# Designed miniproteins, single chains, continued (3), part 92

Each design is a single chain, and the fold is of that chain. pLDDT is the mean over its residues in the fold that is shown.

## One batch from the design tools (miniprotein)

Design m11200
Fold by ESMFold2-Fast:
Structure m11200 (fold): chain A 65 residues (1-65)
Amino acid sequence: NKELLEKAKTLSRDEMKQVGKKAGISDLNVDRIFGHVRVVDSVEELAALTGVSKATISRFLNALK
């Protein structure tokens, strides 16, 4: 979802870690997402740049709801 990806770009690192805890995602994977989320337009691009699976990224984005 493009809207959830855009929402993720507005979060601080601490806010992303809180979402990651809700989604059951490691702090390491949250830091990888935080480092690259602002320079991508799709989940596919974010997965390619971070090495984090599309499934894990989708779990993170769904936790923003």
Scores: mean pLDDT 84

Design m11201
Fold by ESMFold2-Fast:
Structure m11201 (fold): chain A 94 residues (1-94)
Amino acid sequence: SKEEILEILEETIEYLEEEIAKETDPDRRTALGLVVGELRHIKELIEQGKLEEAIEGVEKLIAFLERDTLIPEEVREKLIEKLKEIKRLLEEEL
């Protein structure tokens, strides 16, 4: 459901904001902040009913995370897993 997708997105954003608060490296904080910004944009697209554009945003973010070397591996793997779940749920809403 759309509500379930928005809940997972908000939980993912909250998780990242907690990780940013604990992060002392400025480059990693910047990288995490960019991910949060993209997740908020994806959330706005979903709220506007732009589901195909939201899926494209999720796919681009997964591709970014798979190539990123700044974000800690454990955080990156968790984000990719959550994004793949969000993508699956979005495709079910089409």
Scores: mean pLDDT 88

Design m11202
Fold by ESMFold2-Fast:
Structure m11202 (fold): chain A 84 residues (1-84)
Amino acid sequence: SVEEALEKAFKKAAEVQEKLKEIYDKLSEEEKKELYKLLEKIEEKIKELNDAKTDEEKIKAAEELVKKLEELLEFLEEIEKKLE
């Protein structure tokens, strides 16, 4: 359902927000630049979700948003593993 797809996206976004809260101040300037590129891609997916007209399109857009959020979370977790 659309509700389930959106709930999954919101939960993943919350996980990303918590990880950013923990490590943002520890990021290098180069890592922050890469972070902003990943956030730009997420913003594009949020726009696609908002522009979606049918339930099928909304579900697909939400699933693509989750995928981009997972890519960002993996990026942040890789950085965290390199931190003392």
Scores: mean pLDDT 85

Design m11203
Fold by ESMFold2-Fast:
Structure m11203 (fold): chain A 59 residues (1-59)
Amino acid sequence: SEEEKLQKELETVKRNIAEIERLLAEHGDSLSPVERQLLEHTLRRYREIAEELEKKLKA
């Protein structure tokens, strides 16, 4: 179903968010400014996607 598909997509996005947050927390000091900025940008995008998926699931 569409609802099951959205739930699975949300789970994947939340896992990706957690992985990026862990990477920034554990390895932030070893990242270049460009690498850190790219990861922060990607994290923001995934958070936006998660919000949209949650809105669709609540509808």
Scores: mean pLDDT 86

Design m11204
Fold by ESMFold2-Fast:
Structure m11204 (fold): chain A 90 residues (1-90)
Amino acid sequence: MKKYTEEEIEAKKKELLENAPKYKEDIEKKLEELLKELNLEKPEEMTLEELFEKVLEWLKEKALEVNEKGAPDLTEENEKKEIKKIHELF
């Protein structure tokens, strides 16, 4: 299966931001609710948009870490299923 490069993760991040701008406001509201539930205060100098970008950067770092340290269980199962299907054709 294809491993994601840092550049490919960045491209997907841009695609999500550009192709789903209508959902950005809903995501910001959900993030504000989550901060309230965790009893965390939004930094005075940081907007919800900037905080959303920081969360996306954190997710990018986590995706890269998983790519380097090991595949998630769901990805491993999908790879094994695809290999089995190819073997069943021969």
Scores: mean pLDDT 56

Design m11205
Fold by ESMFold2-Fast:
Structure m11205 (fold): chain A 84 residues (1-84)
Amino acid sequence: SPVLEEVQRLKDELVRALLAGDTEKAREIMDRIVELLQRELGVSPEEVERVRKAFEEALQDPSKLGEFLDELDRVIERARERLA
């Protein structure tokens, strides 16, 4: 799926922005990921809220980056399963 490939590309860019401490860029990328997940992949508002919460926690605490990436990966995998 071109949308899943774009989400994965944005995720890679997001990780780079977070590691660089570029909070503004990370927020822009996250907003684009959420838009694609909701509009193109039909991800539920509840799943989006969980991912956004994990993202905000990771912005404040780098030790939570892994928890955020796990939540994002779970949502992407569920979307992939729905397209199969």
Scores: mean pLDDT 85

Design m11206
Fold by ESMFold2-Fast:
Structure m11206 (fold): chain A 62 residues (1-62)
Amino acid sequence: MRDQLTQQILDTNEELARLTPGADVDVARAGTEEEIAQAQSLQQLQDLLQRSQKALDEVRAQ
């Protein structure tokens, strides 16, 4: 489960980077790899995934 959540966060961040190339907004709005590495619970990973997905949805809506 942890590995699946981590992969989903990374996939979402990669899609964000594709849609907003060179933008610092990707780092500011999405969960970072550093934050993923420091997450010690599934809830923290779910929160990071939700944050990344929210950022992606916001970008796609523009």
Scores: mean pLDDT 66

Design m11207
Fold by ESMFold2-Fast:
Structure m11207 (fold): chain A 85 residues (1-85)
Amino acid sequence: AAEELKEALQRTADLLEEVDPEMAERLREITKQDLSDVANLREAYSLLVEAQVFALARGDDEAARAANEAGNLALKTIREVAAAA
């Protein structure tokens, strides 16, 4: 789950890089963090919600879909980490 989330975060960052390089960099910074930590996963989810809203407001359906899929994966990872603790 953590590996899939890192890939999804990177995908979302790549799609947003030209229009919001700051958000893309913030998404990439999260991939460097420990994604077995619930606090880091909550931060990832919050940023992905912001990314989805931003993409939707701009009519970027591909970036919006990527952010939504990554956000769902972050929620799944939170549930898996919480169940393992």
Scores: mean pLDDT 83

Design m11208
Fold by ESMFold2-Fast:
Structure m11208 (fold): chain A 91 residues (1-91)
Amino acid sequence: SEEEKILEEARKALDEAEVPEELKERLLNFVKLYLELKKEDPSLDERLKKVVGERSSTVRVNSVEEALDALIELLAEATNTKVEEIKKRIE
């Protein structure tokens, strides 16, 4: 499936970037959550684009951990969900 291919590519990218195992699992769980939410709401990408546009001038990440935190915040805003709920779903 397309979803499985995306997850395989994400895994390869994280392996190449030498991301720690704990962080790698959280990132893969985040990708899985994103794909599930996108399947439920085809407008998710459009809402994410708007949120990113509003934050792009102020968001700067210095690590993969900061990047994951930023992605969680973006997804929470795009889905009108609390950051804490997204964090629980990706462990």
Scores: mean pLDDT 76

Design m11209
Fold by ESMFold2-Fast:
Structure m11209 (fold): chain A 93 residues (1-93)
Amino acid sequence: SKDLLNKYRLKGMQKLLDDLVAQGKITQEQADEMMSEAKKMLDEGKSDDEIVSRLMALYKKYNPDMTPEEFTAFSLQITGVITDAEFEVKRES
């Protein structure tokens, strides 16, 4: 599928990752890896929960010294990105 939902999810994800790179939380290479994984999972029709779980696992792998508060903040941010795209589609129903 080349649908609007996946486009919005990837756009939101890119904005989040660009912000994290600018803050020095991840490298550009790690951001590119996370984008590649997100695109692959969306193409495979993975659930929102599976995508969020995978991206959280990658973020934790890249930031093993991350505080629980930082991990929770990222969890909320990535969940918001994925679910905001779903809400945009639901507005059209």
Scores: mean pLDDT 76

Design m11210
Fold by ESMFold2-Fast:
Structure m11210 (fold): chain A 62 residues (1-62)
Amino acid sequence: SLAQVLADLAAAQAEIDAKVKEVMTESRNATPEEFPEVEQKAIEVGKEYRDALAAHQAALAA
């Protein structure tokens, strides 16, 4: 059902929000040697966020 799809997307958004908070915490505590890995993780989380938004729009349009 549409309601189930929206609930699943809301859960995915919450999971991505948790990952964003984790990356922000890692960024604040990172040493200079760790910055490249934290930056890469931030890029990946950003991609997941954009993909989730696109999926949400597609589900609402279907």
Scores: mean pLDDT 77

Design m11211
Fold by ESMFold2-Fast:
Structure m11211 (fold): chain A 68 residues (1-68)
Amino acid sequence: SSIEQMIEEAKQDVEKYIKDEKVKKYALEKLEEVRRWFEENPNMSTTEKMDYLIKVLLEIQKYIKEKE
């Protein structure tokens, strides 16, 4: 599946499963930043895009843990 589809699926999961509005907003904003970064950097390899997405997902996870 495309990296864009993975971001969209992550956004859908955030909206569906995260109930705290502040955490939800943070996660959605971070995922939108990733989407825009890939749009602005079209020459990134698939591996580079995957690495960046994984790093952002880990940042979101850290934020969730800090706020609970």
Scores: mean pLDDT 83

Design m11212
Fold by ESMFold2-Fast:
Structure m11212 (fold): chain A 84 residues (1-84)
Amino acid sequence: LRELFEEAKERVRRRGEELGLPEEVIELALLMLEALEAHALGKTEEAERLGKEAEELAKKDPEAARKAEELALPEVERVVRALS
């Protein structure tokens, strides 16, 4: 499980850098994966904190949030599929 999320985070960072995305977008995408990882590990309080943090950042910069979601979504889908 931990290795699965590590691979997902590495792919997000690599892909974000290849696309020339700002660090803020890459960091938000990684935050989304960290929230999912905390949830998968049963760390409810940490998952809620990270999820709220991502939501608040998304509200302040919707364009960066859209790009971060597009970057993170394929990896979120891979992780969810692997856990089924």
Scores: mean pLDDT 82

Design m11213
Fold by ESMFold2-Fast:
Structure m11213 (fold): chain A 81 residues (1-81)
Amino acid sequence: SEEELVERLKKALDAIIDIRVGDLLFNRPDLSDEEILEEVKKGAEEALENIKKLFPHLTDEQIEELKKYVEERIKKLEDWA
């Protein structure tokens, strides 16, 4: 179902965010916490644009749900840092 697809895409976005955080923390010790968060946010935005291209049948409402999910995940990282 479309709802199952959105939930799978949320999990994929979680993995992309977690991998990017780990990559930047390990390979970019020169970056501040704020710079790491900016790079993670940029990567998540690029992933959302790729999702739109790969899944053109997703509605604007479903894309907005994914965008809000990413924003909430980034906010939790900011609150932890």
Scores: mean pLDDT 83

Design m11214
Fold by ESMFold2-Fast:
Structure m11214 (fold): chain A 73 residues (1-73)
Amino acid sequence: MLPEEYKELLAELLGANPELLAALRAGDEQARETAIIAFNMVLKENNLPVVPAEELEKALEEVLRRHAAEIRL
């Protein structure tokens, strides 16, 4: 499981990109791939280790489910 810090960074990324968030909620597969790529770039820029796409996808689903109403910061 990803640490809470990673989920918080993911929520911030989605909050900064409302179009991406809307596409993800609509089940857009390309938007999901874009979010994973963008998040891995953010991790690299912060000198954090990249994580497997499967773990990022699970964290993305959890963030969308549990924090969807709060992501529009």
Scores: mean pLDDT 71

Design m11215
Fold by ESMFold2-Fast:
Structure m11215 (fold): chain A 69 residues (1-69)
Amino acid sequence: SYQQAQQNIQQAKSAAGQVKDQDKKQKLLDDVSQLGQALDWARRNGDDVTAQSIAQSAQQLYDQAKQLS
């Protein structure tokens, strides 16, 4: 759902903000921003399949951010 994707994006953004390496942090924040834009387009087009894929991608970014220190 769009709500799940938005929640996962917010969690990924928060986790990315905790990354100490400036270059890795910026890359993660850029990736999260791109997912947010993609989610906005998917929502406007009623594309629930793309929204579900975005939720999974945001979860992966969250996991990646937690792996980075």
Scores: mean pLDDT 85

Design m11216
Fold by ESMFold2-Fast:
Structure m11216 (fold): chain A 101 residues (1-101)
Amino acid sequence: SALSPEQQALLEEALARVKELLEKDLPTLKKLATLHSGREPSEEELKENFEALLEIYREGFEEMAARSRSLEELQQRLDEALAKLEEGSEELKKQLEKLLS
């Protein structure tokens, strides 16, 4: 089913925010991956993982739009998802601090 132009606009704004949050978290994720695997991830591995994560968020947001009964409901669901992503960023930082302590 096709998304409305208004749903598409909200979804693209939310995906832009996901991209910004993931880009800010990249140094932490790189360090955690290095500690977990014992080696630094390649630029190609980082890019592929980044693109895969963005695609997962895109699919999830499209599903949210399909299940939403109004633009207000979609906005609320997207805001909740972004808040959980920001909370996840704090947990990643705490995990890194714990591993380095």
Scores: mean pLDDT 79

Design m11217
Fold by ESMFold2-Fast:
Structure m11217 (fold): chain A 87 residues (1-87)
Amino acid sequence: NEVQQKIDELLERGKKLFSELTGKKPEEVTEQDIWRFVMNYILDRAFIRRNKIKLSKKEQEWLKKNDKKIQELADIYDQIIVLELQL
């Protein structure tokens, strides 16, 4: 199934990005690790915005440096979910 192959390719890309963001070895990264990371990022961002929380300088610098990779990981995860709905 071409859909399953595309999911597998996206998951491999997601594992590599997660590894770069967290230092975990790509072969040890699970889809659940990616899901938890993306969900926590979305929830934290919404909570920070709603409650006007000021992030530390260290947290702001890390987010600015890694924003592109985090957005790519979230996009990959979204694509995987959309494709899984087609199975």
Scores: mean pLDDT 80

Design m11218
Fold by ESMFold2-Fast:
Structure m11218 (fold): chain A 84 residues (1-84)
Amino acid sequence: MTYRLDLLSPITQPPSTIIQRLLDAGQQARTIDGVRSITLTPRLQDDYLRIDLTIDADNFLAAARAMGIIGDRVPFTGISLSIS
């Protein structure tokens, strides 16, 4: 099952630091049992870091655990979720 998230994070640190922290979190989230793949596409939009996050997971619990790891590393102001 594929879960797509559109995330908005305020730029409170240098963008390169936020992006590196996000990529590290993505690598850790890929080690979760039931997570098949994670794709992170960060882009700058005005005063926000916008992130397209795609998680392919065996079930929603595995996807939710991956989202939790990523969210703990980078705080998000806005979230949009699409499931396919």
Scores: mean pLDDT 78

Design m11219
Fold by ESMFold2-Fast:
Structure m11219 (fold): chain A 76 residues (1-76)
Amino acid sequence: ARIEIDANLAAARTAYILAQQSDVEGQRLAAKAAETMAENNRQLAKDNPEVREEGLQAAKEAEEIARKIRERAEAL
């Protein structure tokens, strides 16, 4: 559970890096990837009470990453 939470957050952070050099479509796909990673971490937090706080925190960070990517796409 903790390893999966960390991996999902790392994937969201990677999507953010990729988005910074992408066109609108690439940024839209990167935002969707970060949103998926956030949903995965919310599900892990729900299914694994032992890591609930870590999972929710990581999900919020991935959601913030997705929001920033979408804002960049709108600015292009």
Scores: mean pLDDT 83

Design m11220
Fold by ESMFold2-Fast:
Structure m11220 (fold): chain A 96 residues (1-96)
Amino acid sequence: SSRERQAQQLYLQGQDAFRQGNYETALQYYEQALAIYIEIYGEDDPRLGPIYAQLSLVYAKLGQTEKAQEYLDKALGLGGEDPVAFAAAGAALKGV
């Protein structure tokens, strides 16, 4: 759908900003992508594991340790402890 493509583009823009060290900009893109993914899939869908993991990394880079842990716990709760399930979720988000 067009909403899924929009979320994917925002996610990729967030990854690009993160690679450039622009963590505040990466956070804005990831939060926008997350809002759309929650709308489409629901907040507990395993396909959100990768974006929760990316938000954890961004918050860690910004020194927001408590938020970083919160998003890491969300990512792990969605099967982040299973590398195959986590990789499959990441592929699903990128394939849309």
Scores: mean pLDDT 78

Design m11221
Fold by ESMFold2-Fast:
Structure m11221 (fold): chain A 65 residues (1-65)
Amino acid sequence: TDKLIEEAAELIVQGKMEEALKLLKTLGLSEEQFLQVLDSAMPYIMQGNLEKAKEAAVDAIRKLL
């Protein structure tokens, strides 16, 4: 559901990587796909732009589902 995708994206921007991976696995994503999501969000996380990081993570998750 949309709420679970947003929750996973928030966990990523909070640095809760193990919790994010666990949630994304329940949605059917692999560990390799999780790394693709992280790659999409990481530039914005490093810049401190957490809103764009969350948007990038949500978009990446939706594209992989």
Scores: mean pLDDT 85

Design m11222
Fold by ESMFold2-Fast:
Structure m11222 (fold): chain A 56 residues (1-56)
Amino acid sequence: KSVSVKITEDTDFDEVAAKIAEIVPGMSPEAARTLLLQMFKSGELKVGDTLVARSA
């Protein structure tokens, strides 16, 4: 399974985190949300990027 989400200024990180947690084994929605926010804060993830999450 894979999820692709385009990051915009209106992106709901809670929804994106829930979708990532569904696909990534062992990841909670809260952990995924924290990771996304940290990546956004550090500049690893920016508005205009497409985030792709895949099952390993």
Scores: mean pLDDT 75

Design m11223
Fold by ESMFold2-Fast:
Structure m11223 (fold): chain A 82 residues (1-82)
Amino acid sequence: AREEAVRRGRALLEREAPRARERVNELVAKNSDADPEKIEAALNMSEEEVRAAAGHLILAAGRGEDTAAVQAYAEALEEEAK
């Protein structure tokens, strides 16, 4: 069920959340030749935006473990941000 998937995804993201900002900063550093305006926007992300990005970063990392749960949690965070 979506509720169970969200709960599992939340636990996964909370475990990874302390590194979410580090991952955003790492991506910015790897793309230092990018538009300065985009770099500034990434560095000024809110905590909620950073947590949403953590879900996508975990999926992008290709671990595949609880992918559906992570995706459901990321979607829920994006919906709440609206």
Scores: mean pLDDT 56

Design m11224
Fold by ESMFold2-Fast:
Structure m11224 (fold): chain A 68 residues (1-68)
Amino acid sequence: MEERRRKLEEQAREELLKTIRDYFIEKVGLSEEEAEKVARWFLENHRDITLEDIDALIEKLKKEKENK
């Protein structure tokens, strides 16, 4: 039972990675490769990812891209 729960958690993490990647591509205009790196970093360092964290990172990237 616990092993199957872990598998579901891994699948959820993969779905989150794809969702975050697509979000950065659409919202910030990052390349697929750049967005994947950001999404993977988020998943590895934040096991409890929140929308606030994602929004803050998007705002940072947007300001960096627009300002320079």
Scores: mean pLDDT 67

Design m11225
Fold by ESMFold2-Fast:
Structure m11225 (fold): chain A 95 residues (1-95)
Amino acid sequence: SEKRVELAREELESMAEEFEQEGDEETARRIRELIERGDLEGAIELAIEAERKHIEELKEKMEKTTDKEEIRKLAVRISAEGIHIAALDFARELV
């Protein structure tokens, strides 16, 4: 149980770094604050909500482009963010 909580924390810290690198510094900051407070469930919920919002933004970009290479890149990124949501949802069962 404790080891699984540590794994969830490491995943959340990794996700916060990814949000920051992608320009979502506010979401990264809020996730880190929740981790510091020991609110891992809150951090997981926030990360899932932010990923869902990013997916919707990527879908809107995909609808507005006719560039096949850009569509491919957006589709890959949407899939990757979907995998992160699944991992976080599973982590929520463990905390």
Scores: mean pLDDT 82

Design m11226
Fold by ESMFold2-Fast:
Structure m11226 (fold): chain A 60 residues (1-60)
Amino acid sequence: SMDDVRSDHTTRYSQIHDDQVDRLSQSTSVSQSRQIIDDTQSRIQRIDDDTQRRIDQVRQ
């Protein structure tokens, strides 16, 4: 259902955000921080793409 898709997306987004905050607090260099941010953006893009596919499947 769409509610399940939305709830799952929100939960995953929240977890990724919390992981980013934790990892950034442990970062000791600008390069490490950039890698963490890039990795986080890639994860967000992946869950957005996955969520869009699930929405498209529900609409079909």
Scores: mean pLDDT 83

Design m11227
Fold by ESMFold2-Fast:
Structure m11227 (fold): chain A 95 residues (1-95)
Amino acid sequence: SPFDDLVSKLLQLLDKIKEVRPDVSDEMDELEQQLQQSKTLSPVEQLQTVTQVILRALDIIDDNPPTDPNQQKQLEDLYYDVLISRFNFQNDLGS
């Protein structure tokens, strides 16, 4: 489903942030727990929760950017995949 695809992509992004910046692992784990809890919510609340998780993950990485340009590129690619999956999920809800 679009939601399962979005969660999968977002978990990949959170895991990559933890790999690049181990110092923010606890914050990433909290966001992952929020994603797991969102599976029991309504679709509208799921979209709200995943949007909040995305915004929080961006704030954290902006404050703690990777020093390796290759890692920065990998995070940007994963973030792009998350945005596409979120767009697909939002469109699915609008149908």
Scores: mean pLDDT 87

Design m11228
Fold by ESMFold2-Fast:
Structure m11228 (fold): chain A 100 residues (1-100)
Amino acid sequence: SIEELKKEIEKILEETLKKIEEKINEVKTNDLSDKELGEKAREVQDLAVETSIKIEELEKELIKAGMPEEEVKKLREKIYKELQEKLDEFAKEVEEKLKK
């Protein structure tokens, strides 16, 4: 159902945001080298890409299930805003560590 697909998307987003938060905490609590900070940035980028692919496939299923394309677009915009806000928080913490 449309509601089940929406719940699956919400679950994927929440799990991704939690994993990025864990990476933010690793950056905050550890004295990481520039190389290690770069590795964490790549891990977060890979996670964001993987999440986007999973969400895109579920958006296709929402359209097939009869959800209007404009409503899917609004859901996508909301999801990517929340994801981008968490990615920006991660980037800020990495930038602060690189200044030391």
Scores: mean pLDDT 87

Design m11229
Fold by ESMFold2-Fast:
Structure m11229 (fold): chain A 87 residues (1-87)
Amino acid sequence: KKKYVEEAEKAREETRELARRYKELLPAFEPLAEGAIRITDGLYKKAKDMYQSGKASDEELEKVRDMVIGTRDAFREAGEALLREAE
């Protein structure tokens, strides 16, 4: 159960690091980077709140964790594609 919250936190932190790198390399990335940070922060907070409430199932926590990971992966793919095109 706690593992899903920890994995969501890791994906959120990785999203913030990617956002920082992409903003430094391509300033036009800032709105997309801020969007990805806000989405992953919100989903992680939801996962943490659900876990602390004790009312959420493991399936519900896993679903939220998967949403954070999916957002990180989509942002990374979009970021790499835009950086390649800007070169």
Scores: mean pLDDT 81

Design m11230
Fold by ESMFold2-Fast:
Structure m11230 (fold): chain A 89 residues (1-89)
Amino acid sequence: DDIETAINLVHAAYSSKDPKARARNLRAAGEAIRRARDSVSPELAERAMEAVDKGAKYAEEGDIEKAKKYAEEALKLLREMLKEYKEKR
């Protein structure tokens, strides 16, 4: 499941102390969200992708607090995506 893969990748990013690994995991989560786009509302998928993109940029800059904030926002949106995906089934 691409949505569950994205959730796992954001958790890995959130737990990482390495900015490079954090950014890579958030970028990978964005790709998983793109693959899941057709299974959920486009607006929700776009918001989730924007959150992981912002998180990745702050991780690359070494801003741990902002990177975490956007990772948490992405997790919230990914949980909404997972709920919507299950409701469509």
Scores: mean pLDDT 81

Design m11231
Fold by ESMFold2-Fast:
Structure m11231 (fold): chain A 84 residues (1-84)
Amino acid sequence: MAEKAIEYLEQAIEYLKLGDIESAKLALEVAIGYVNRSDLPEEVKKEVISLIRKALDYLDQGDIDSAIEYLEKAIKLLKEALES
């Protein structure tokens, strides 16, 4: 589940680089679903979802670079949680 969340977050970043904001937003919603269904600690889930929601907020403001930055932070946190 967490590995699937990472895949969808990485796919969302690729959509953003292509200018496909709608496909990126859909991928982010799917990623949130996988985070919620994962067996990760609740605090990690909340922090990751908060980062994804912040990225969605930046996308609504047209700030693609900030959105990507927050998605990369979410991916890093998920990878660190899987290694711990």
Scores: mean pLDDT 87

Design m11232
Fold by ESMFold2-Fast:
Structure m11232 (fold): chain A 66 residues (1-66)
Amino acid sequence: SAVDAGNLGGAGAAAYAGAGRAEEARKMAIQSVKDGGGNEEQAEAAARAAEAGDLVGAGTYSGKGA
């Protein structure tokens, strides 16, 4: 479902950020929000969280997009 897809994408963004792959984490967070039906504002918030190293925040925003 879209909710499950958003949650899995959030976990992926967190994993990339944890691996020190900030650019990949940002892209994953943005894509997860969009795939989950989120808007551009939510995608930007998720990207900012990932960029700041907020792994939990990035995952949360991606999940909320679903």
Scores: mean pLDDT 61

Design m11233
Fold by ESMFold2-Fast:
Structure m11233 (fold): chain A 95 residues (1-95)
Amino acid sequence: APLRPLSPFEEAIIDLQVMALAEELRLAKRNPALAEQSRASILAFIRANVDPASAAELEAILDEYLAETDEARAEALLERFAELLRRRLLEARGR
């Protein structure tokens, strides 16, 4: 079944949330002292807002991103994380 259309305001809030979490991950990767706290915070948000299977997939991408030493691969993982999170949040809000 098609999802209900979201208002521009609802979509903007999701976009801001995704952007904020992606930036928090980027900062955690640059500052290992924040990595565990940021990981726990981001995973708590994900587990509260998406289904368990999607949460597990997002956790795997997040852990790959934090461990990745190649900057181009890390950026691709972060983009994949953000796009998947956005899609799952839109699906959850559309129901």
Scores: mean pLDDT 83

Design m11234
Fold by ESMFold2-Fast:
Structure m11234 (fold): chain A 74 residues (1-74)
Amino acid sequence: MSLEEIIEEAKKKLEEWLKENPDATLGQLMQKVAEIVQEIKKKYPDLSDEDFKKIALEVANLAVKYYDEREKKK
């Protein structure tokens, strides 16, 4: 599995959680991002620290973008 496929897997996990938790707070979003990153780390232990940082950043950016777009609609 490529790094891009792993990033997409992580993003999909966040998107599925967001469908059930559309009103999640920023704290809840960041907690879920941390949980997803830990799941990916456990599943793919052979990935480098740099790859895990990239995965974490991509998932965190998706969460922040979702939160920002939601706050704009208030």
Scores: mean pLDDT 81

